# Designed miniproteins, single chains, continued (5): the designs that were tried, part 35

Each design is a single chain, and the fold is of that chain. pLDDT is the mean over its residues in the fold that is shown.

## One batch from the design tools (miniprotein)

Design m17200
Fold by ESMFold2-Fast:
Structure m17200 (fold): chain A 95 residues (1-95)
Amino acid sequence: MKVTLSATKFEVPKGGTATITVTVSGVADIEEITVTVLDEDGRVVKTVVAENSDTATVVIENVEESARLRVVTVVTTKDGKKYAAAPQEVEITVV
């Protein structure tokens, strides 16, 4: 399984929005993609669930300060198996 993010670095205005598209490849029969975004302290910023798709869109709204985030992707297949990708780092810079 391979997980690709649309970008790993974002520049947003204060109060702006960063949109991350998560694409899964190398897995058949996807039932669900769960994307969890964690802050530097391991706190959950956002969770997104996409059903019957190889893509999930994560929208991070109201970005008030620059942040380093961790994106954790878990894929569940129709036979109930779960695959976790290595966490990926995303940097959001407020400009």
Scores: mean pLDDT 86

Design m17201
Fold by ESMFold2-Fast:
Structure m17201 (fold): chain A 94 residues (1-94)
Amino acid sequence: SERELILRLIGLILRSIGLILDAEARGDEAAVRAAELIREAGMILLRGGDIEQAEKLLEQARAIVESSDLPADMRADLLALIDDLKKIIEEIKK
């Protein structure tokens, strides 16, 4: 269970890195910032750090996605990563 949680976190961190690279290639500074916040939240969770700080970073990322005119695919991918990390946080809190 803990091993599978760690592997899921690594997968989500790698996806966030992929989105950072895609956003940088498109010159979308808002998407880069949102993806970087998601990656930082994932890394905090991976090292067993401050869950409340990770939640705050995910809410900051969501606010950027909601206030920015992003490509629909990129918007959907960023929101899916935020939701997947929030599900992991709920599992850790049990």
Scores: mean pLDDT 89

Design m17202
Fold by ESMFold2-Fast:
Structure m17202 (fold): chain A 77 residues (1-77)
Amino acid sequence: EVEELKERVRERLIGVLSKLLGISREEAEKIWRTFEEDEEKGAEILKELLEKAPQAGVSADEFVEELKKTLEYLKKL
């Protein structure tokens, strides 16, 4: 079921964002919704938060590009 697959991927992404940024799942979900609704605005917010979270250990630019690819893939499902 495509809807179930999309929801599972979304839940996993929210969990990853929550852990990487050290924020609640609710806050991570709001950020992900922003990214879904306005990719450029969401990407800007994500980059800013990742730069403020050095413990994440990931390149903000590369991480955002991977999320953009994931969002495009989900839109095609």
Scores: mean pLDDT 75

Design m17203
Fold by ESMFold2-Fast:
Structure m17203 (fold): chain A 107 residues (1-107)
Amino acid sequence: MSDEEFVEAMLERIRTLYGEEAAQLAEKAIDELSKYLPKRAAAFAVSATIRAVDKGYTPEEAAEIGVQEAVREAKRLGLSLTPEQIEHARKVLEKLAKELIEKGIKR
């Protein structure tokens, strides 16, 4: 499966479970992370963050879970994220988590 096909499948799942706004927020977060991560790794990080929000974690906790997934997926692809990239990813994922919670897109 291509990275594009994987991302589209993941966004359709988010749209089905949480609605169009959640899918749009997820797509924006994937695009921001894809500046230094392969799209598949970005999609895994975003998916992990959304699942953490759904489980009732705070935005800060959900972002940290997403960052850990991004670092892990990057390592599997032979990549090491810089501290600056990790900090940027944390900010992107924390913003995603806050917007999902503010819009009531959680269980």
Scores: mean pLDDT 85

Design m17204
Fold by ESMFold2-Fast:
Structure m17204 (fold): chain A 64 residues (1-64)
Amino acid sequence: MSDEELKAKVKEMLLKAGMSPERAEAEAEVAVKEVKRLVEEDGLPRDEAAKIVIENVEARLKAL
């Protein structure tokens, strides 16, 4: 999964949950940075890091 695909996926999820386009864009950018940090700091494969970040977004949306 590319940064572009991850950003688009997270943004779509947040928009469907009723988040504003401006906030959804900002949160999607944070998600991309979180994936990069997990890869660089924890040595996770990029696909696993992306999956963890997406699952965290889904869990937060279900809790609200």
Scores: mean pLDDT 81

Design m17205
Fold by ESMFold2-Fast:
Structure m17205 (fold): chain A 76 residues (1-76)
Amino acid sequence: MEIQLSPAEVKRLQEFIDSGETAEISELLKKVQDKLAEHATEEEMLEVMQEIRKLLEKSKSAEEFKKGIEELLKKL
């Protein structure tokens, strides 16, 4: 399938982004992408995508998701 995330995960991500946290979440995701571009490894990119997926399941709010992405970025 074309979509990497499940419909439920996409809905959660869209709700978090559209809630007015768009700029902050997008900026954090871009920083993650930049870190991955430095490594240029397919396996690490997949692992990061799986961690983002877990954060979408775990997070109850946009703020929690944002903090989760910040912690993920610290690992990179």
Scores: mean pLDDT 68

Design m17206
Fold by ESMFold2-Fast:
Structure m17206 (fold): chain A 94 residues (1-94)
Amino acid sequence: MPSPLQRLVEAVHAILAKLAAGEAPSEADIARLRALADEVLADPTASLDELEQAGMALAMVLSAVEKQLPGSAAARALRELVDRVRAALAERAA
């Protein structure tokens, strides 16, 4: 079975592919990213590098969504996810 991080990266790529095709991400797509981010953050064995990878992947999809759908509910939800991963990184790096 792929790791939570690998599944998160795959879900990010799926949303980026939808955006490239001119499709908006669905509420289910955003809920899937949130659930996968929660799985990564809940893993006490996750390294700082893995959390950085999760944060970068979420930041990439946020950037793409903000560019095409500025101020959307999807953009707001993704920003909250990026902020949560960054906060977890800062806490664990301290």
Scores: mean pLDDT 83

Design m17207
Fold by ESMFold2-Fast:
Structure m17207 (fold): chain A 100 residues (1-100)
Amino acid sequence: MKLKIESFLREVATREELDAVAEEVARRVYELAKETGGDVDVTLAAFDADLNLIASESLTVSADASLEEILRRIREALDRIWARAGGRPIRLAVTLSTNL
């Protein structure tokens, strides 16, 4: 078992950019789960331009989850964040870690 942590920031101003980030996050989660054999903890935190927290979502993805299931769950979490942003551009901080 390897503990692995990945963190990155994405600027999101449009629905198309949000969908692209969802696909990137889902792919990274899938790859991390397959590499480690462990469950992956996902933290999504959205900030405005002044770095005020708008919304956050956290989920744990099973090591056995399909890419399709992961993408669905990530899209659902990002859709909740996007709705709370109310059409404002967001700075999305993503943290992925193996659970254990």
Scores: mean pLDDT 86

Design m17208
Fold by ESMFold2-Fast:
Structure m17208 (fold): chain A 105 residues (1-105)
Amino acid sequence: MSLWLKQIEREAAAFRAAVDASPNITPEEKAELRALVDEILAIAQGLLEDNMPVDEAEKRLLEVEERIYEIFKRMKAEGRYDPAVEAAAARLLSLVRILLLFKKS
């Protein structure tokens, strides 16, 4: 197994833990964020195993990132700001973006 996949899985677990621990996230938002993490892991695995075209991975990652930040914008607008969850999401997304850049090169 790739060291990259292990690092991404570790940050995904941290993001899931932060989401599950947050009192500021609704049950519906928690379910959606967990599903989005599963999609991020599928994208990362597809890239690492060369089973997903780079252009498809980039498009899917942008769609997932947009949806995560739409949830965070709604939370902030409602006074439900959770900096730990946002920071965990940023770490996970940054690792997958770096992987995508290496695969594009």
Scores: mean pLDDT 86

Design m17209
Fold by ESMFold2-Fast:
Structure m17209 (fold): chain A 81 residues (1-81)
Amino acid sequence: SLVAELARAIAAGDLERTTRLLTELLEAGHRVSDFLAAFLAAIGNPAAVQPVRDLARAADAGELSPEETARRLVELARQYG
């Protein structure tokens, strides 16, 4: 699934692939918050729950571009993974 591919790209630190897959999912009508369970499962750290939720909330509110959202997701995976 695209969600599983996105989670793998984030865990691998692949910003370009993360941006592309995230944009495709958002254009398909999904919200960043729809992927929280997959992101949190990929990171495996309960300390990431609040930062990931806060990022998803900001992105879904239109405060962040897909590129900025992708960058921050990759940073969170690196920090907490």
Scores: mean pLDDT 84

Design m17210
Fold by ESMFold2-Fast:
Structure m17210 (fold): chain A 71 residues (1-71)
Amino acid sequence: ADALSRGAGRAAGLGGAGGAGMAGLEKNDVQHAREATLATRAGRGGEGGAYAALGAGKDPQVGREEALRTS
């Protein structure tokens, strides 16, 4: 989860909610293995908020909403 949280946080930052997303990602690490694969394959410049949430096992919609709220 350590490396995963960093990667997911970076992707969330690209989406616009790095701080908020990062806090959530650290607390949710279920299914992160699969989500990490999706985030990595999608690339770092895809949908940062959504893929970062997936990478940490958090709901992608939640990550996206937080990115919009923080923006």
Scores: mean pLDDT 49

Design m17211
Fold by ESMFold2-Fast:
Structure m17211 (fold): chain A 87 residues (1-87)
Amino acid sequence: SLEALRAEVEALEQEAIDAWERGLAATDPKERARHFREAAEALRRAIEPLVEYLRAAGESDADIQRARDLLETRAAFLERLAEEALA
């Protein structure tokens, strides 16, 4: 259902925010990296449910692709932060 897709996307976005905040608060580099990777994984897991939700909402293919690209870019940024934490 659309409500289930919305709830899944919102839960994954919240999971990413919570993990990112834990990463920022972490003083240990390995814990910091782990949390940033958890945030990146949550964002990547949100991509397909978000695409399905936007398509059902009548968004254009171009807008759907932009939303996908934005989440991929954010996930890649968090993965770089994890790598930097371990350097």
Scores: mean pLDDT 90

Design m17212
Fold by ESMFold2-Fast:
Structure m17212 (fold): chain A 85 residues (1-85)
Amino acid sequence: MEEEIKKNKELTDKALEAIKRAGEAYELVRRAVAEGPEHVDLLLEAAEVMAEAARVLKQIPSYGFEYNTALNGYAWAYGQAQRAR
């Protein structure tokens, strides 16, 4: 039981790092949208970062909300990249 708590803390640290990366990706997406559709690469990079965050968060049942938020962010960024075709 104590081992599960320690594992959850280690996974939480990974989740916080993934959330930080996703946050940085959101800032890149905001800049790309402001500058117009020329920065498709930034949108795709942001989508990959959010997808990676979702994979980490999926392993932690208590972070279901954050997992869904990362998936929605991925879908939105990928959709914007497709629109910038």
Scores: mean pLDDT 71

Design m17213
Fold by ESMFold2-Fast:
Structure m17213 (fold): chain A 73 residues (1-73)
Amino acid sequence: NIHLSELVGKNIKEAAKELNIEVTSVKDDEIIQSAVFNEKDGLYQFKVLDKNGIIRQVLIDPVTKKTQGTGII
């Protein structure tokens, strides 16, 4: 089981290595602000904050462990 609350405050690339998931279109400086499982979509939803104060959403398929989409919130 993934303890998503433990990922908050970690760098997104660091968290991806710990979970053995593929993340794409992320920067080295992005920090996880929230990590939840979205039951409606069936996806992990990470909100990441960069050094410029921009928040983006990263969606991960829990079955394939691959990035499904990214976008600015």
Scores: mean pLDDT 76

Design m17214
Fold by ESMFold2-Fast:
Structure m17214 (fold): chain A 79 residues (1-79)
Amino acid sequence: SAKEEALKKEIKEVVKELAMKMLGMSEKEAEELATALVNGEPLSPEQAAKLAAVPQEKLDEFLKEARKRILEIKEKIEK
């Protein structure tokens, strides 16, 4: 549905922005990561290697912030 596509698009943009800001990823790398996560697709070997190089503390902060922002987006769209 149009609402589901809008939700996916907004989640993708948030994940992309957070990956660039918190993980130091390039726009291309963040776009690829966000697309894979939104579609539930496995990461490429290159993407997986880049994530493995991120300190665990930074990855945990990223996941926590992403979950919070995704919840806020879902609440706004369900209203």
Scores: mean pLDDT 79

Design m17215
Fold by ESMFold2-Fast:
Structure m17215 (fold): chain A 86 residues (1-86)
Amino acid sequence: GAPPDPETLEQLRREFLAGVERQLDTLLEKGVITEEQKNALLEALRKTPEIRFTSVLRSEDDWERFLELLAKRAHDGKDISEVSLE
């Protein structure tokens, strides 16, 4: 099919960023990540207009594990545009 339009992509990105920030706040409160790791991931996501995830996340635990991985990866200065949980 045709690629999604830029307006749809921006809306999905805004909703995604809001969801990520909320989940990262939960992980920070649980002591799973640091504030620096949270901020590094949010900054990386804001600077990356095109991001692709290959994992299908079906549970809250899988989502928390994925965000922990992404936050640590972003803090290490690694690319987060192509990440998969297997």
Scores: mean pLDDT 68

Design m17216
Fold by ESMFold2-Fast:
Order: structure tokens, then sequence, then C-alpha cells
Structure m17216 (fold): chain A 78 residues (1-78)
């Protein structure tokens, strides 16, 4: 958990520096995962109170590697 929180803070900083919104992150989740699962995860991301919480949710649900891929895609699509 502490490790995931630290990684989420690092990704949050990168997203802020690239002006990525929770909506952009949710779209990246949907495009990366796809289908019903992607849609449900994207809705969960949008419901989080902050970008930090949204990223932490993605890390805890999909793992660090997938979270990094999604963050990179959100930056590229923005």
Amino acid sequence: QEENEKFARELDKILEENEVSKSDLAQAVMRTIGGKEGFELAEKVLSQPSIYDAVLYVIETLGKERAEEIVKKAIEDN
C-alpha cells in the first residue's frame, strides 16, 4: 500500500505537469482496457475525488505496470 501510494504521487505529479484531467485519465482507461470492464473502471476513475485518488485506484486495481501505460496514453492523447 505505501509503495502504491508513493507511485501514485509520482504519477499524479506527471499528470499535473502535462495538464491531464480525470476525464482524460478515464478515457485512457477505457481505450486501454476496453469493453464493459474498461467502461466500469473509467466511471470509477471519474468518481474519485482527485487525480491522485483516481491514479491510486488504477494502481490498486490493475497494477503499477498497467497504471503507467494508462498514464502515458492519457498524456499522449491530451
Scores: mean pLDDT 83

Design m17217
Fold by ESMFold2-Fast:
Structure m17217 (fold): chain A 87 residues (1-87)
Amino acid sequence: SSLKEKVLKLIEELKEKVKGKSKELLEALEELEKLIEEEENETLLEEALKTLEEIKEKLKEGTPLEKLLIEIETTIGMILIHKAVSK
């Protein structure tokens, strides 16, 4: 729950930083946010990680946004691990 809230907040921060810069990237982030909000199972989280990889390809390496993107990826990974070990 707290990890989900953290990742949604990080996605909102990234959306704000790309707003007005790239409509394509903003659209991809909105899809990522939707997948995280609809977190019912591990499949949706795996789809979220795939969407994140597409977002990474759209961002230029070495930008200030890269650190925020890594934190989002790490938090999604932590949610997946937490769900796996809770079984």
Scores: mean pLDDT 73

Design m17218
Fold by ESMFold2-Fast:
Structure m17218 (fold): chain A 84 residues (1-84)
Amino acid sequence: STRVRVLEVEAMPLPSSEQTLTVSLHATSDDDRVQVIVEAIGPVTSGPQTTLARRGELVSFTVTVKPGAPEQPLIVRVTELTVE
């Protein structure tokens, strides 16, 4: 069976100066390999990022928030997909 887990975290807008956010999570799938997709929605210069992880592996992604961004919430979406 295909397993999909989605975690969304809403963060407040950062100051207008460029800043770096690190998103860290443990893979929770029971499968040996999971594709982890991280998307940031808001005042960011980073596109979607993907990696492969094993069950329980700690994965980390870096998102850069652009300077002078409008006052909007930053949303980070994490999706885990089972890899066959």
Scores: mean pLDDT 64

Design m17219
Fold by ESMFold2-Fast:
Structure m17219 (fold): chain A 106 residues (1-106)
Amino acid sequence: MILEELRELAERLMTEEGLPPREAIERAVRELIEKLEKELKKKAENITEEDRELLRKLLREAAERIREILEAALELAREVLDPEEQREFEEEVKRILEELDKALAK
């Protein structure tokens, strides 16, 4: 489950690297997105320029996966961050989701 994977990764970053909870969550999100990018690049290796429909489907799949990661991060933030840090993190995530929606609309 994405929330469990994110929680375990954030906890590891806090215990091994001594990161504050917010920084640990942000870095865990980054690592999961990097993992997703590697998986998508591997799938895209066999897609030609003529296969624009498949590229659009992969981009939509990527967007949904990123959305799931960000939603899981918001749930974890509500558990471990103080109310002020939660608000800041929610504003940051909302901004990222709005940029993602704009990119998909172009």
Scores: mean pLDDT 78

Design m17220
Fold by ESMFold2-Fast:
Structure m17220 (fold): chain A 97 residues (1-97)
Amino acid sequence: SAPSEEQIKKAEEIAKLIVEALKNSKSMEEAAEKVAEKLGMPEELKKELLEEIKKAKSDSEKLGILIKTVGKYHGLDSSLLAEFFTLLLIEEKEKEK
């Protein structure tokens, strides 16, 4: 029931990409577009992702949609991806001190 080493490595790489996109974007919509392009997501899936993000009421909800959609597209548990994302955000904030 534990994720494979390959799944762990892929989740870490994708989480790093999401953190960098958020750091270099003015909005959640811009970050989501950059993530979708960097991961080579199909245009149809990218459009669906962006429309769902536009319907969300908070940045937290928008981020949840992004993580879930990206995780599903790469066959990753969204919880695993979210955990790596959280750890990387904490590390990034500590480096800014």
Scores: mean pLDDT 80

Design m17221
Fold by ESMFold2-Fast:
Structure m17221 (fold): chain A 55 residues (1-55)
Amino acid sequence: SPEAIEAIRKLLAEHDLTPEERELLENVIKGDQEAQDKLAERPEVAKRLLELLNE
């Protein structure tokens, strides 16, 4: 989704992310299937990222 990609770009630009979170999100934007699968396996990470976007 273009909206999801823009949200991830905003997180990378504006928020203090861990090095692991930054690398994961950068790879998701690049279309890395393994990174997309890892994010899907971690609902806690997805929830935290959504909370950051809503601040």
Scores: mean pLDDT 73

Design m17222
Fold by ESMFold2-Fast:
Structure m17222 (fold): chain A 95 residues (1-95)
Amino acid sequence: MKVLVIEPGVKDATGALSAAKAYGVEEVLVHEDASPEVIEQAKALGLKVRVMSREDIEKRVKKLEKLTLLPDYDPSNPLVQQAATAPAYLGELVE
């Protein structure tokens, strides 16, 4: 399953979340110590949110290349640029 992982300490993930949703991501993984604002932002965009420990994310998520490798990636788009600066990455959740 393709997921967006948001690193701890991110307060505004709107750009990363919007870009991920545009690329077909339906679920967002956040750390247990994530900002509540990030969770609210994801839910506002209709994304499913799953809270996981750092260890579980590192163990169960195969890190993919950042949004820059997606076919519809436009580096001039402000939302994509914001996603690149936020510590967030695409992953595949492995069971």
Scores: mean pLDDT 68

Design m17223
Fold by ESMFold2-Fast:
Structure m17223 (fold): chain A 76 residues (1-76)
Amino acid sequence: NLDLGQQYLNQGNYQLALQYFTLAGDQGDGRAQNLLGTVYNYLGNYQLSIQYATRALSLGYRPAQGILNQSLTLQS
């Protein structure tokens, strides 16, 4: 559920935000995949950030290109 994930993200509870964004992402929501990539980038997990941003792009969510490029730069 994106709404619950967004509430937890706004509270700084990244672990619960990831849980709810994962549920939405598993249903093929490219925006949810991008939000997962964004949270993992913030947490310093660039490998997972790249994975989720790439998935978001494959689902047609073009804004994920930004987080993908950022995480690739920080990963290298």
Scores: mean pLDDT 81

Design m17224
Fold by ESMFold2-Fast:
Structure m17224 (fold): chain A 74 residues (1-74)
Amino acid sequence: SKEAEYRARLAELLAQLATASPEERIALLVEETKRANETKDERDERIALELYLHALATLSPAEAARLVAALRAV
């Protein structure tokens, strides 16, 4: 099902995010935000949002500011 595919992809991306450097986390979120903007799929938008919330909990204020600046450019 599309819901099962969504949950599996979200789990893989969260696992990737957990082992990524701050720069890799920012790059991952930018790419997933671009994907959501290109597909206009609500599930891709949900993935981008979930990754964003997780990243905000793990990034420093300076890293979070870089993420916000990068996302505004998309």
Scores: mean pLDDT 83

Design m17225
Fold by ESMFold2-Fast:
Order: sequence, then structure tokens, then C-alpha cells
Structure m17225 (fold): chain A 87 residues (1-87)
Amino acid sequence: SRVEQLRAAIDAVFDEMDLDGDGVITFEELLAWHRQKHPDTPDEELERQSQATLETLDRDRDGVVTREELLAAAAERRQVPVEALRD
């Protein structure tokens, strides 16, 4: 189903961002992931994108993003980004 495909895509993206395998994504991990995907993008833009992502996904304001928060946000938008579906 589309929900199962969304979950699999989010799991793959989350695993890429969760560099230390602790089950949460920090601002530092988001920034590192964006830098890896967009190495020629200025740090100012990467920091802006990472902050916007964290603010959008961090529902409990604990400064981290869980796998469940990422899945819920993607499902609410009823759209999976092409990057999230691509290996």
C-alpha cells in the first residue's frame, strides 16, 4: 500500500540521517545529512533547511525528531518527496 511504501521510504531516509543509530535525529545529524546530499550548497542555506525541518517535525519540542514524527508529518502532507523514495 502507499502507507507501507511511505513507511519504508521514511525508514530508509531516517537510517541515513540517524548517523549514531540512537533512534532519533538531532539538528547536527540533519545538518550533516543535508551537507552530504548538497555539498555545494552554502552552510547558511543548509542550516536554514535543517532548522525548518526540525521545527516542522519536532512535535514535542525536545530538540530531536523520531521516526514516528517523520512518518506522521509525511503522511499528513499526503505526499512523499522524490528524495525519500529514491535509494
Scores: mean pLDDT 68

Design m17226
Fold by ESMFold2-Fast:
Structure m17226 (fold): chain A 55 residues (1-55)
Amino acid sequence: MTVLELPSSFVTESVRLSPDRKQILVTVRDPETGEELLVTIDAATGEVLSVERLR
């Protein structure tokens, strides 16, 4: 299990539950840099499973 530390400048753009309801998909964006990340979280434990850079 990995604890993800995001800069305080990141804002949540969307939160979606996966079709199987096992994962929470969170899209966050830094309005200062324009970076976008997709954070996948286990819906049962709240643990971060992956972080993927979108932009």
Scores: mean pLDDT 73

Design m17227
Fold by ESMFold2-Fast:
Structure m17227 (fold): chain A 86 residues (1-86)
Amino acid sequence: HSMSMAEVVEMLYKRIETLSPEAQAGFREIVEEVEARMATLDEETQVAMMNALMNGFNLAQEILKLFPDEPEYAVKELRSLLERIS
């Protein structure tokens, strides 16, 4: 399934809107950071980053369900995963 980065980002922002206000800020910041970095990456790394963002967001949402009052844990884990992609 060939989703563009723009479609992935739009889908993630819609999902972020369903979260608490505290969680929304952190997740939006990460998506914005990834978008900014995409322009500096080669095509292979862009695909890896897109896949990591989608899979990492799913994991982060699972963490948020376990720790709803501490959304910074989910945000931190997603950021750490994406940092490994460079």
Scores: mean pLDDT 77

Design m17228
Fold by ESMFold2-Fast:
Structure m17228 (fold): chain A 78 residues (1-78)
Amino acid sequence: DIDELFKKLLQAVRNKDLEEFEKVAKELYEKLPEEMKPEFETLYENLKEELSKEKVSVSTQVGLELQVIGLQEDIKLL
């Protein structure tokens, strides 16, 4: 279920759990429509870069969460 994977991805971002993030992102990528994979790859690179930092600003954290929510909403339109 793609929706459940997005919920897990968002939770991993909120918890700054890089291991869970990478696991969920891999599963989500395999289940995504081909047309959404380039957008997801961009999101994945941005999230991985930020989650690998020791400190992330509140503004950056909110931006990352909104990116995950935005992609999930885009997929619901397919």
Scores: mean pLDDT 79

Design m17229
Fold by ESMFold2-Fast:
Structure m17229 (fold): chain A 77 residues (1-77)
Amino acid sequence: MEEVRAALKAASEKNQADYDAKVAEGIKRGEELGAKNPETAEFDKQEEVAKTDIELGFKEYGEKQRKAAEAARKAHL
């Protein structure tokens, strides 16, 4: 029983760490895009984070955030 609990905790902690790392990669990628297009930098950053959420299996949350970022970008362009 302890082995199962430890394995589930380790898997949860690893998934959280992987999520945080992928979110950081998405933010960095968005910032690199923003360096080329300063007027859309905030929206590009938000969109890349949302794509990362979708890739990690947070499909509903990521899709909602992606649509919000896309709508905000269109409103400002």
Scores: mean pLDDT 65

Design m17230
Fold by ESMFold2-Fast:
Structure m17230 (fold): chain A 70 residues (1-70)
Amino acid sequence: SERREELEKRFEELSREVTAAAEELRAQGKDKAADLVEALRESAITLAQNGDLEKAIETLEKGLALAKAA
């Protein structure tokens, strides 16, 4: 499905951004914020594996927002 392919691409893009944001937080000594962002990423991966791609994307967006606010 074209819709699923679009959601999968968005998930992969956001997952990369969230991973990079967590690494940057850790480099700044913000270990607790990095741990929270990584926990959200792991939760999103589980949601995606269960077929809940839209919820997985929402979870990654929350992770990215948390990283930007840290």
Scores: mean pLDDT 88

Design m17231
Fold by ESMFold2-Fast:
Structure m17231 (fold): chain A 62 residues (1-62)
Amino acid sequence: SLEEARAELSARIRELVAQGKTRDEIMDELARELHRLAEQGYTREQLIELSRFALDEIDRLS
């Protein structure tokens, strides 16, 4: 579900920030995760929503 995908992305972003990853490294990992979600059947609209959510989370935590 979108809620589960958001929770997983949020947890992953927090983990990467805690590990001291750069913004560029976090962005690269998010690109990989979004590609994986696309392969799992998430729609373009859902992927755009998840991308916006993820970018907001990065900005909130940095």
Scores: mean pLDDT 84

Design m17232
Fold by ESMFold2-Fast:
Structure m17232 (fold): chain A 70 residues (1-70)
Amino acid sequence: DEVARLQAEAAREQAVADGYRKATELLHKNLEKGEDKGTYELGIKGSEMLAQREEARRDELQARADALTA
């Protein structure tokens, strides 16, 4: 079932995106503690960009699955 495969792939991309979002939250918490601000700010931007990339892949895979079930 191609639909089930695409949905499973979308779910995996979502899980990766969720991981990057959680990493971003942890970096914000560490930044608030007064640790190396420049390093954490760079890490936050990087993890946000990676989360957005995986979210875009999820959306594309989900759209393909939805098209097959329409």
Scores: mean pLDDT 81

Design m17233
Fold by ESMFold2-Fast:
Structure m17233 (fold): chain A 61 residues (1-61)
Amino acid sequence: SSENYLEQLLAYFREEFKKMSDEEAEKAKENLIAWVSQHFDAAQAEEFEARLEEILEEHKK
C-alpha cells in the first residue's frame, strides 16, 4: 500500500516537473523529500529521494 502510494506520487510528479522551472522543481523535490521522511521509514525515504532525483534529471534534459 505505501509502496503503491509512493509509486503514484512519483508518476504524478514526473508529469508535474515538466511544467515547472528548474528552481520550482528543486523546491518541490525538497518539500516532497521532507514530507516522505516524516511519514515513511528511512529505507522508503532514501528510495523515494533517489527516484525523485532521477525524474528531476530527466526533466533538466
Scores: mean pLDDT 80

Design m17234
Fold by ESMFold2-Fast:
Structure m17234 (fold): chain A 92 residues (1-92)
Amino acid sequence: SMEKEKKLAAELLREGLRAAEETAEQYKDGTPSEAGSAAARVLVEKTKQAAEKVPSFKEELLEKGNRIAMLIGADIEKGLEALREFAREVEE
């Protein structure tokens, strides 16, 4: 059902969020730019994996996920907040 697909997409986005947050923390002793770039790369990869697992949301996951990854690269806090909101919106 569409409801199950929404739930799965949201769960995969939250998995991507956790991975991006953990990656940013691992780079905390470096520059914010290094942390953001590393977290963005992880999100891009997680977004690709999510798109493969939820084909019904593939275009939205790839387009918006990649846009959020770019935002994380520029501003980690704003990017992670945007990712949290995206996961919430998809589940609704």
Scores: mean pLDDT 85

